# Designs tried in a protein design run: designed miniproteins, single chains, continued (3). Part 68

Each design is a single chain, and the fold is of that chain. pLDDT is the mean over its residues in the fold that is shown.

## One batch from the design tools (miniprotein)

Design m10341
Fold by ESMFold2-Fast:
Structure m10341 (fold): chain A 107 residues (1-107)
Amino acid sequence: SVDDVIAKIQELIDKAIKEMKTSSPDQIIDIARQMAEEIEKILTDAGASPGTVATVRFHAHSIVQRLQEMADKGATQDQLIEVLQQEMDGLIQTTRSLLKDEAAKKS
């Protein structure tokens, strides 16, 4: 179900944020990149359409790029985590909307 997919993504994000709290800024960026790749895998394994996967991948990549730019400008661990949490809330909302639209078209 859509709720099961979102729950898996949320669990992944929660785990990543916990790891980030004991990580350097550079390590936070690496964790964020790995998290983005794992989100794409969750969607692909759930049978999400190529269009949904591509949209979410692009959004996740944009988040990682923003965090990298912030880190390059000397952003702290706390600042990077705060922005990641805000941006990931937006990604979850977009992903849920896309998956619900896709499920409605198949039913």
Scores: mean pLDDT 88

Design m10342
Fold by ESMFold2-Fast:
Structure m10342 (fold): chain A 100 residues (1-100)
Amino acid sequence: MKEQLAKDLLNSAKSAVSTTVKLAEQAGDKEKAKKAEELGKRVEKAYEESPEKAAEEARKAAEEILKIVKELGEKADATLYSAAAISAIGTLFSADLLEK
């Protein structure tokens, strides 16, 4: 059912955002932490509008999170870095499945 896939997408996006915020806070980068939180809010708002819009915004959010994670990589906890990257990749996968 597409309903479960949409929930998995939202949960994956929330995990990616939460982990990235924690990573940015550890690096002392408040602006990147705030940007990650804003990306999460965009995905949540899109999810309220339609599953298709949620998939598109989640894909964009995941791409942006991967950029933030790369920029923070040298100052990041390796475990937290890996968790953020994996969550972002999972979000991209869930978005692709929901678009089909």
Scores: mean pLDDT 74

Design m10343
Fold by ESMFold2-Fast:
Structure m10343 (fold): chain A 98 residues (1-98)
Amino acid sequence: MKMKIEVEVQVSMAMMLVSIGEKLVEQGDLEAAAEAAREALRVLESVPEATEELGEVLKRVAEVAARAGDRETVERAAELAERKGLEEAAAYARELAA
């Protein structure tokens, strides 16, 4: 189905943005890392389906945002996970926001 292909493309794009954010944190570029996490979250917000892969990418977005000091993005990742019923990802992001 067309919708499933679109979901795969969006999740893959978010995974690339998260990987960039992880490297930026390692380099100490926290502002750019936070921007990468925010862009990944924007892509994931447009995904209509709740999948295990979406949950895993949301955990990585929250981790990059937390390491970059962007608490607002961590909170937004938790809220998206909660809205989509991704309980494990939501709990993980909430713990990082605390």
Scores: mean pLDDT 81

Design m10344
Fold by ESMFold2-Fast:
Structure m10344 (fold): chain A 86 residues (1-86)
Amino acid sequence: SEMDKLRAELRELGTEFGELLQKLPKDVQQRLIDEFQQRSEEAGRRIRELAEKQNLSREEALLLLARRTIELAKEFIKKAKKILAE
């Protein structure tokens, strides 16, 4: 299913992000984790509000959340790679 594909991608991205974090100083790791959590919580809230306003199904809301989380994971992987390259 589409959701299974998104879950597989999220798992792969999570592994990559975790490996990059292990190469960074602890203070930088914690900062990136905290920022990722904050942005993920904000994204979840916005998608919930959108779902209520547009009367989206639970399945549609979960797909939007998964896609947004993938985008955030890719952004933070890129950010971690940039820090490591400096």
Scores: mean pLDDT 88

Design m10345
Fold by ESMFold2-Fast:
Structure m10345 (fold): chain A 79 residues (1-79)
Amino acid sequence: PVTLPDTELARLQEEAERLGAELARLLEQLPEDVRRAVEEELEEFGKEVEKEKDELKKAEKILERLREALARVRAILAA
């Protein structure tokens, strides 16, 4: 257990990894066409977020997008 000055960035990155893993599991439950559409949107976002030079802001944007994707996938599965 190491607490660095960048503890906030490390926490955001760990949360993003956890949310990404959860999203991957939920995507397996979607119809193929819907899953592909979500995956394509995430791929395009990935290209855009790579342009962000501030690592903390990049991590925050990734987290926000993953939360939005999870909410959307959960809504589709609940409908």
Scores: mean pLDDT 78

Design m10346
Fold by ESMFold2-Fast:
Structure m10346 (fold): chain A 80 residues (1-80)
Amino acid sequence: DLGVDIEQTAEDIAELFERIREIASPEEVRHTVRLISTALGVELPEDATPEEIREAVRKATPMQAIAAYLALAVDLSVLR
């Protein structure tokens, strides 16, 4: 048990992605989706919704979920 709450992590990732969608350009959002896809080891559609990302995180390993969260946090910090 890595102490990672996958359900909470999925919600946190989806919330960060929604915040990025509110402030970023469409091109920057597509870049963010590619970062998440790479971290989770899945192919997300370019127009992926927060719900689709939440579902992808739920199916990921704890390490992949952590990697996606960190990638989003870094991406958000660079965008703002």
Scores: mean pLDDT 79

Design m10347
Fold by ESMFold2-Fast:
Structure m10347 (fold): chain A 59 residues (1-59)
Amino acid sequence: SELEEKLAELLRKEAKNKSDDEQADLVAAAMQLMNGEDNPELQAKLSPEIRELALQLRK
């Protein structure tokens, strides 16, 4: 979907200057929000734009 494509693009942009571990953590946090895991720690790890897209993709 268009929202999934936008999320992937934002994740790539934010990950470009990060370590492999930081990139993996960022992706994992976004996926956890998409799966309905909503807690303050996950919110803090993500930019507002990525967080909003992940929440829109929640099932």
Scores: mean pLDDT 73

Design m10348
Fold by ESMFold2-Fast:
Structure m10348 (fold): chain A 98 residues (1-98)
Amino acid sequence: SRRQQLRQQGYNDTQVIVILSNYGDAPVSDQISVINSITDNVINSYRKQNVPQSVIDAVDVGRDVAIQAIRDGMPIDDAMQIGFQVMNQQIDRFRQQQ
C-alpha cells in the first residue's frame, strides 16, 4: 500500500539525515557530492523494488531542494529536513490521486 511505502521512505530518510549530519563542517561541494551519491543509491534500490516512478521523482525533487538550500548557506541538517518535507508533500499528492 502507499501507506507502507511512505513509512519505508521515512525510515530511509532518517538514515540519510544521520549520515549527512557527519558532513556539517565539510565543504559545500563535498556535501553535495555525498547527497548525490546517497540519493542515487536510494533511487537505484527503489527501482529494483519496483517503487512507482512518481515516488522516485519525489525523491529527486527533494534532493534538488536540499542541494539548493545548502548552496544558499543553510546547514545540511536543515536543508535535508526541507528536502524531505518537499519529497513527502509530493508523495502525499500522488497518494491522494489514487
Scores: mean pLDDT 73

Design m10349
Fold by ESMFold2-Fast:
Structure m10349 (fold): chain A 58 residues (1-58)
Amino acid sequence: SSVLDKEEEILKDPEKLQTEFNTTVDAFVNAGFPEDLARKMADAIIQNSKKLVEEAKK
């Protein structure tokens, strides 16, 4: 799907991935989560997205 293709492009580009991670962390912090938890949540989301993209490519 187009959504999966866009996610894969972000995950493959280190600069786009870093921007996405930072944006996600900032969004959680602004929503009231502690920074340490926000970073763990952002990391978990990115790792899960990587696994889903890899599985979908098989």
Scores: mean pLDDT 79

Design m10350
Fold by ESMFold2-Fast:
Structure m10350 (fold): chain A 78 residues (1-78)
Amino acid sequence: AAAELRELEEELARLEEENPEAVEFARRVVEAGERYLAGELSEEEARELEEEFRRFLEERGEAPLEAAELLHRRRVLE
């Protein structure tokens, strides 16, 4: 519903204000995942991106993971 989308957008806006780099990183992760599912990325390219993203999460903590979950959920409800 529209109310659920608005709540997700408000949560994303809060995370973006607190940690804009984490949200930007999460957008890249979601886009890469969608490109992989669409067959626009090879398995090798997807693996390299996942390794880069995993390393980033280890260095910067959970905020990018939370943002990625919200972005993915927003796209599903969109």
Scores: mean pLDDT 71

Design m10351
Fold by ESMFold2-Fast:
Formats: structure tokens, C-alpha cells, sequence
Structure m10351 (fold): chain A 76 residues (1-76)
């Protein structure tokens, strides 16, 4: 359970460059500074969500893993 959550969180973090690339293609007016700030905020939120999920029930941990896998699949 915790190993799956750690794996899902790591996969989310690994997907961030792809999300940024897609966002940049769709929003060419976005500055590099704005993208770097978004990346930092996204990483912080993923880490915070991971820490919070680790404190929750097994069902809630599984829900986090499922949600994370969906996001990763959309942004491979």
C-alpha cells in the first residue's frame, strides 16, 4: 500500500516535464518564470498530498494511487 503510494507519487513527479511541455505548446505566451513557478508549486502539492495520504486509511491511500495513475496516463 505505502509502496504503491510512493510509486504513484514518483510517477506524478516524473510526469511534470510532460505537463509543462503540453502547457507551453497550448500557451506560448507563458513565460519561463511562470512555468518554473508552476512546476515548483506542483511538486510541493504532490509531496504534501503524498504525506497527507500516508496518514489516511488504506482506502484513501488506494484512492490517491488511482487518481495519480489517471493523471500520469493523461500526460505520459
Amino acid sequence: ADAELEEAAAALLASIPGVIEKYREENPEASDEELEQWEAEARARIEAAREEALKQSEEEKRAFVEAARRVVEEHR
Scores: mean pLDDT 76

Design m10352
Fold by ESMFold2-Fast:
Structure m10352 (fold): chain A 90 residues (1-90)
Amino acid sequence: SAEAIATSLLNAIDQSLQTVKESLKIVETSKDKKEIEEAVKKAEQALATAKQQVATLKALGFTSMLPELDVKMKEIEEEVKKVKELYEKK
């Protein structure tokens, strides 16, 4: 059903945000180059996934949720930016 799909997509977006936050923690705290590189890759993949999930929700007509999703997407984008900036510093 549409509701089941929407719930799944929202959970996926929340999981993407969690993945990016975990990746930021790894890049901040780890001294292992491979672990840092894998964390950056996971953060970028999570952002790409979240963008697709938001596009799908919009296509399905869940327009009342768009302002909340925009806030979540901006948070994901800002966290990914922090991941990339810290990676370049290392």
Scores: mean pLDDT 83

Design m10353
Fold by ESMFold2-Fast:
Structure m10353 (fold): chain A 65 residues (1-65)
Amino acid sequence: DMDRETQLVHVSTLLSTLKNSKPDMETLREMARTLGLDIDFSKLTQDEARELIIKGAEERIEELR
């Protein structure tokens, strides 16, 4: 029940963190869970997982606009 503006700020902050730092695999898994993304991390490199989470965050931002 967080309003759209607050959700947009939260997701934008998460996306900024992803682009400005290289989170470890554990942090990437937590970010994916927060965004509700169904990602199979067992078959992905850290860079591939990061790119999928970036895409998911960008899609979430578009949904909130």
Scores: mean pLDDT 77

Design m10354
Fold by ESMFold2-Fast:
Structure m10354 (fold): chain A 75 residues (1-75)
Amino acid sequence: EEEQRREKKIAEINRFIGDVLREIGDLLDKHIAEAKKEGLSWEEFAERAKPDFAELNKKISERIKELDKQVEEEE
């Protein structure tokens, strides 16, 4: 059972990482497409993307906390 619990936790972490990478990719693609459409400079692109990436980072942090609590509660 210990091996099964470890495998489950690793699988959940890997799935979470995959979801995060997908969200980052989607967000980057969106901002890059907007920047190309509007002819934004790198500085303008970074400033425009900054709040969305800050929000994403906050969501990721909260999901990590929830995942940790969920795993600990299943102990």
Scores: mean pLDDT 73

Design m10355
Fold by ESMFold2-Fast:
Structure m10355 (fold): chain A 93 residues (1-93)
Amino acid sequence: ALAVPTQDIVVGDTAVEGSAFLELAEALFGKSLDNEERVKILQASLGVKVDGVADAETVAALQRFAGQEVTGVVDAATREALVKKHENGELLR
């Protein structure tokens, strides 16, 4: 069976949202895509500005899309919710 993209969970809530965001994007869209391309796919799916930068606004939109609190940090709960959205075809690619 395929493992959900949470196999490498880091217990951390630091304000380095870009790192956690990029890890989630890679887990959702595959290892062969560039970080910038994965961020752009997420931004397009979230309906925010597509600039390839995992900014605070992108993270906030990600958390809102996942149905989680907007904290500016991509945590395990957010990743798990996003995996469900991706499996349902909500995230393009």
Scores: mean pLDDT 64

Design m10356
Fold by ESMFold2-Fast:
Structure m10356 (fold): chain A 57 residues (1-57)
Amino acid sequence: SAGAEAALAAVSDEEARRAAALSGTSPEQFAKNAVKAAGSAEGGAKLLRAAAEGARG
């Protein structure tokens, strides 16, 4: 969806891959789920960054 694409564009490829790895899914699917959960592309991007940071330890 456009929202998921916007959320992915707001984060780095490394962040998107790291966030997706936590759920065992693709970056695109994780972004779609994050945008749905947050209700916005901006909220989805924040969830992506938070998940990526969590994966770093």
Scores: mean pLDDT 79

Design m10357
Fold by ESMFold2-Fast:
Structure m10357 (fold): chain A 75 residues (1-75)
Amino acid sequence: SKLRNQGGLLISTGLLLRMAGEVSLRVYEELGEKNPEKREELRKKGEEEYRRLEELSEELIEKGEELIKKAEEEE
């Protein structure tokens, strides 16, 4: 089913964005350790990026799950 395939792609993309958000947090934490005077600003940027990617991840996963559910109802 095309809907099932599209749903799977959205879920996979969402999971990748979640991982990217987690990596972003760690990168900004490491940059803050190397730049103590900018630590707080870098921490805030990492938290903002994580939140943005986590929200987008959740939206894509939910949309993907809905498409898979719809595909199952059409079978």
Scores: mean pLDDT 86

Design m10358
Fold by ESMFold2-Fast:
Structure m10358 (fold): chain A 109 residues (1-109)
Amino acid sequence: MLDEELEKLNLNEKERQALKLMMNLLDVSSVEELKKRIDEILELLDLSKPVSERAIALETIEILVTKLKNKELAEKAKPKLEELAKNDKSSFIREKAKELLKKIDELLK
């Protein structure tokens, strides 16, 4: 069932692995459940969380926004991504947040 759902989303192997990692982290078994846990994914972007959790949350948000066109998530994520782009101690996270903000701005136009 999960692999069939991921195939319907036309995801590459890297994107499928990122979603599976997030699903394992949140203890969810489907994309439907993952969509209901959007606020928890956004909480993983908090500066107090490990870099690995912020990184996988960024990858998950990118997939849900760009592949599923989840406009509500894009709008909710924007303030958190702006905070990460300015204030995160990891240059990797700052750069990823900036890239995702550009994609969100394009989607919301």
Scores: mean pLDDT 79

Design m10359
Fold by ESMFold2-Fast:
Structure m10359 (fold): chain A 75 residues (1-75)
Amino acid sequence: EEKKKELEKKAKEFRDQAEIYSNGATEYTAALNQAKADGGPASAIADLQAQRDSFTAMANEYKKKADELEKEAKK
């Protein structure tokens, strides 16, 4: 019971982190779309894509960790 509650708390923390990185990825996507619309330099567009991809990867990693903890809590 105690272990289950701790795992659920950790899963929630990882879900919150995933949301933060997901929101960051959305902001970089908006900046990327704006840079493309403005005809910005390829280097700036590439940097924004890299940052978006990085934040997306982090969001996915935290979501995966949350999913794993939720599965362990059910065992």
Scores: mean pLDDT 84

Design m10360
Fold by ESMFold2-Fast:
Structure m10360 (fold): chain A 91 residues (1-91)
Amino acid sequence: MKKVTVGVGFDAKKDSVEELAKAMEEKVEEALATKDADEIVVNIVISGASEEEALKMAKEAAEEVAKRIKGVEIVSIEAEGERVTVTLRRK
């Protein structure tokens, strides 16, 4: 199983959840297409957010990505302060 890690930076005060979802989608599509990834770990930093806010925003964005990209599922979403790790896997 090939695991690929990608990073996304986001500002909770300036950027929208839609912009976070778009950035995540681009990174996930690149990992699937160019790196032949079976599992993608998205490390997100949501600057200015509390842990609860970061988790909520990352969850909403990840659910949008899973709707847009066929053949991937959300495995886990874990928050530690303003940092969120979203794990996605091929179905």
Scores: mean pLDDT 81

Design m10361
Fold by ESMFold2-Fast:
Structure m10361 (fold): chain A 89 residues (1-89)
Amino acid sequence: MRLQEAMEELRPEMEKVSSREFMVEGIKRALERAGFEVEVKEEDGRVTFTITSPEGETLTLEYAPDPAETDKLAEELAEDAARLEELLS
């Protein structure tokens, strides 16, 4: 029971690690709402958007999130998990 509640409290922090994915999805949807076709590919820590206009023109945009920001979020999550484990031990 306690562990379940503690995991539920960590859930928002875990979702912060996925904020990059949330941003990617948001950008994709914004472009689709503007009438563009969007294909997303994620490779080697970068996200490539292939955008096709209604006229058939293609544009490629690369989004590379700051590695320092990604590492910071991962470290914060690890600290919260370690603190929680200590409290439950």
Scores: mean pLDDT 60

Design m10362
Fold by ESMFold2-Fast:
Structure m10362 (fold): chain A 100 residues (1-100)
Amino acid sequence: SAEERARAHARLLAESLLAMLRLAVMFGVPKELLEKTIRETLRYIAERMLELGMSVDETIRILRTETDRVIDALKAEGLDDVAELVRKALDEVIEELRAR
């Protein structure tokens, strides 16, 4: 189904974000650049789901689910500050989606 394809796509992109964040922390990337990159990545994931025919509400539900997995993984690794940046970016992207 379109929802199954959207979920699979969102999961792969979220896993890529997690891998990128691990590398960014290792290389000491500045917080401001991390915040920007996280927001742009989450917006990209949302736009891809909308392009696949998902509603705004379905997109928000899938985005929350896959992003919560990233947040949980970061917290499990002791990267709580980065996890907070991801949560903040998620909330901002959801507000943008609802304003559409």
Scores: mean pLDDT 87

Design m10363
Fold by ESMFold2-Fast:
Structure m10363 (fold): chain A 96 residues (1-96)
Amino acid sequence: ERIVEEAERTRREAEVAVEDAEALVEKARAGGDVTVAKAIGLLLRALGELIEAERVLERAEAAGNEEAAALAREARRLAERALELAREALDLAAAR
């Protein structure tokens, strides 16, 4: 179903956001060039992914599509993780 494809795409986008956020936190901890602007950009991206995951989950639940709902719940968890990491990167960048 199309909603499963949408949920899989949303999950993959959230997964990439986690990877990017983990890399930014690692760079900040290593004393690398991480600006407040870069951290804010990632935080806004993570918020956007969370909003999208919640929308897809609502649609999947309304459609009774448990496969799409499970993927959307995973996307939500990944987006929440990316948001947590982006906030950590922001705190590290602001503390310089």
Scores: mean pLDDT 86

Design m10364
Fold by ESMFold2-Fast:
Structure m10364 (fold): chain A 91 residues (1-91)
Amino acid sequence: SPVSRDEQIARLAAELRELAATYGEIEVRLVSPEGVTTRRVLTRDTPDATIEAIAREAVENQQTIELLPLDPALADRVAAEIAAQRAALAA
């Protein structure tokens, strides 16, 4: 049934749009079942049709999606959060 696939595509497209709006610029890594990685950059200005095409490709080709912020300030914040979490685990 295509219903579940269409729902997955629509939800993923909405999540990608929200993340691009929140982080400004994000790297989307599409990992195939064979482990081949394709990289794409999304910004706040990326057209909805482009985001929907990426979501459709990922769902239809059973690709895993990895998301990374490209803003260096956000990368530093995430690194600080990881360091704090490691310090808490060492105590």
Scores: mean pLDDT 73

Design m10365
Fold by ESMFold2-Fast:
Structure m10365 (fold): chain A 83 residues (1-83)
Amino acid sequence: SIAEETAEKIIKGLEKETEELAAKSSPEVAEVLRKAAERTIEKVRELAEKGASPEEIADVAAEGRTEMYEEARKKEAELEKKA
């Protein structure tokens, strides 16, 4: 379906982006990035299974991506010192 195709493309892109960011981050920040991405991927998959519109799937993915970056920045600030 178009929903499944949209979800697959988004998931692949998010996985690649997350691993690229994680590779450049401390282990603690990398873990936050991966966990945030996993939550977003799960939501995207569930929406696709329910036949959500491509627009809904893209919107949820965009929100998840923003949340991932915000959580990473917060974790960096909490650590104070870069490893």
Scores: mean pLDDT 84

Design m10366
Fold by ESMFold2-Fast:
Structure m10366 (fold): chain A 89 residues (1-89)
Amino acid sequence: SKPPSVEELKERIDKELEEALEKAKKENDELTVELIQAIKEGDGEKAYEYLEKLAEKYGNSEKELEAGKLLIEAYINPEKFEEIMKELK
């Protein structure tokens, strides 16, 4: 089976973000709503702020927080996606 292209992965992530946003709205998870909206708008600084608040709330490790920041950067800058994904191995 052929692995998905960068474009196919971005489309999948876009769909998952939209589904996660609708779920977060239904659950009144304001931090997750704000995070996903910031990611969709390409506002990396705002996305990092809400990601850090969620990491603090759920007790995520610094390594998990850094991985999340790299994934946000890859989404906002798709041209760097393959390069960033290599760093997560």
Scores: mean pLDDT 75

Design m10367
Fold by ESMFold2-Fast:
Structure m10367 (fold): chain A 79 residues (1-79)
Amino acid sequence: GPLPSQAEIDSLLFLGQAVRDALTDPADQAVVDAALAAIRANPTNREALRHAKEGVSAYLNGDRAAAVRHFAAARRAAE
């Protein structure tokens, strides 16, 4: 499919930062920070973007543990 728009990427990074700031565990914060850094470095990585979107969605549904797992998957997809 088509690559996401810049506005979609910017919204994802903004929401991902909000997830990071809501977390209290430094290890979980580091996972999200690494995932967002990977997306900024390569915003065309569709797998990393998909996992990060799933992370934001999980957080908005109240599942912080699932959010962290999805951001960890985004970081791994960027390797």
Scores: mean pLDDT 86

Design m10368
Fold by ESMFold2-Fast:
Structure m10368 (fold): chain A 76 residues (1-76)
Amino acid sequence: SAEEEAWIAQHADELRLGARHILAQLLRRPEFAGLSDAQREALVDALVKALAPYQLGLEPGPASAEEIARRALAAL
């Protein structure tokens, strides 16, 4: 949504840092091992987008970072 896009743009650096932290934890799992740098950047972008609705309170928050990442991967 326009509200989500505006919020993401306003908080881009903070959201990307948070997404990279989540990704670093997920990369310890076999299914996320061996990703290229380009694939990791695509996942960071997807995680930023997936987190925005929950942080804005537009949707109920997911149970875990793994659930967020699974949804982000499905969107790619």
Scores: mean pLDDT 70

Design m10369
Fold by ESMFold2-Fast:
Structure m10369 (fold): chain A 103 residues (1-103)
Amino acid sequence: DGQDEAIRLLGQGMEHAQLALEAAKAGDIETAIEHAQKAREYAQQAANTPGLPEKAKQYAQQAAQHAQRALEALKAGDIERAIEHLQQAQQYLSQALLEIHRS
């Protein structure tokens, strides 16, 4: 159903956000950009899943926004700002998953 799909998408978003964070910390900016893009895409797809609890949708939207900010920071060479936004994206994806499981 829609919740199962959202859980899958949020999980993929979390995996890619973590990989982007690890790559950014290692100075592998190209890999960090690729994973940040995927984290944003999965978070956005999760937020657009029908039947999602409103709080889960809001957290997924915030995760997508932070992943987008991280992507912009990576492209600008602002690695410290990118790391902060990737950490925020991970936190919001985690909160979205918790809200679905509490439903």
Scores: mean pLDDT 90

Design m10370
Fold by ESMFold2-Fast:
Structure m10370 (fold): chain A 61 residues (1-61)
Amino acid sequence: MKVLHFDIPSGASAEEVYKAAKEAIAKEKPDVVVASHTDSEEIKEALKKAAKEAGVELIIE
C-alpha cells in the first residue's frame, strides 16, 4: 500500500490545492492520500475532488 502525505501550502487557494494534489497523485500513484489538517471547506472540497477523480482514498487529519 502506497501512502502520499500532502501538506497544504499556507495561503494557497482551493484551485491551487486541487491542481497540486492532482499532480502529486498522478506522479506518485498512491493508494491513500493523507492531507494535513484544514478548517477550509473549499480546500477540503478541492482535496475530495482530486482524490475522487483518481479513485484514491483520502484522509484529512
Scores: mean pLDDT 82

Design m10371
Fold by ESMFold2-Fast:
Structure m10371 (fold): chain A 72 residues (1-72)
Amino acid sequence: SAAAAREEAARKAEVQRELDELRQQASALFEEIKRLLAEYRKDQTPELEKRIEELLQEATEVFRRIRALERG
């Protein structure tokens, strides 16, 4: 039916929107991680190490959410 096709299209559009938002979040996190890793190579402080670990954990969670949405 036209109604069922419209609902399916709406759901797919919503999933695509969520995926785009999560991919933007992942990109921003990876850019920050790269910046902090460059600083960590110059000065290996526990504070930088902890911040990098926290951002890597956040990136891992975002990636997991992307995977779940892509699998349906």
Scores: mean pLDDT 86

Design m10372
Fold by ESMFold2-Fast:
Structure m10372 (fold): chain A 68 residues (1-68)
Amino acid sequence: SMEELLAEAEAILEEARTRTLSGAQVMEMIKRLGEIQAEAEAAGDEETVARIREIGSEFEAIVRQRMA
């Protein structure tokens, strides 16, 4: 369900906030967030798409800051 996909995206963001991630883990998480976004776009759920984009942007910002 879209609710479960959104919860998965939120869990990925929380992992980035609370843990040190390897480059391989970061790449897999970016791929998964992209898959979740594609499913939300295919469903026409604009509100969920917007939330997934926010999560993805925050995830990338956290990862970049930790790699600096």
Scores: mean pLDDT 84

Design m10373
Fold by ESMFold2-Fast:
Structure m10373 (fold): chain A 61 residues (1-61)
Amino acid sequence: SQKDIAMKIINKAIELVEEGKSKEEVMKEIEELLKKNPELSQEMKDAIKTNAESLIEESEK
């Protein structure tokens, strides 16, 4: 399902953040994963990007 794909992408973002990757590196990887999943709706892609950005912001506290 699209939710399963979204969960895998978000988990990848969490993994990269925990590894100490920069915001630019994390977002670049996420955008590449979104391009590989064209079946994802624009709404879902936007939600994934927003969640990834929020995770990065929380890691900077």
Scores: mean pLDDT 80

Design m10374
Fold by ESMFold2-Fast:
Structure m10374 (fold): chain A 82 residues (1-82)
Amino acid sequence: MEEERREAVRYSAESILKAGEYVDEMLKESPELVGARARYRAAQLRAQLLAGVDPAALAQAQAEAAQAQAQYDAELEKVLKK
């Protein structure tokens, strides 16, 4: 019984992963969206790393992150508009 339950949970997890892969593959159909998301994430990480270290560099990194977010939002709208 426990072995059957473990197999059922494993199958369920694999089904969720396959559904996630399908959605991710669909999103990869827009290289502009993927690129914008990567830039936004990199800008956020840079701002996070500069937090408490360099206030001037942090302010600039936050401005870059806001700009990258705007680009990501614009690319998202292009994908959502059919």
Scores: mean pLDDT 68

Design m10375
Fold by ESMFold2-Fast:
Structure m10375 (fold): chain A 87 residues (1-87)
Amino acid sequence: MMEEKARLFEESVTEALIKAGVDEETARRLARLLTEALRLLSEGKEPSEELVAEIEALAEEIGEEVLKEAAEIAKELLLPRLEELLA
């Protein structure tokens, strides 16, 4: 169930970014791009250079300190949901 796993990942990343202080629109955009990149990698496909560049540009806009905080929050949100992700 790739769609369900992708949804859980996207929702968790979006929530983590918002909790770290990223605005909702930027948080949703970055989470969607990261979810698409992860989906492609899971299918044995390479994310496009354009997709990677857009992710990097948004990450640079958000800043390293905020992204580090968001990553820790995302880890805490995803760990309890790992059972569903591995199902």
Scores: mean pLDDT 78

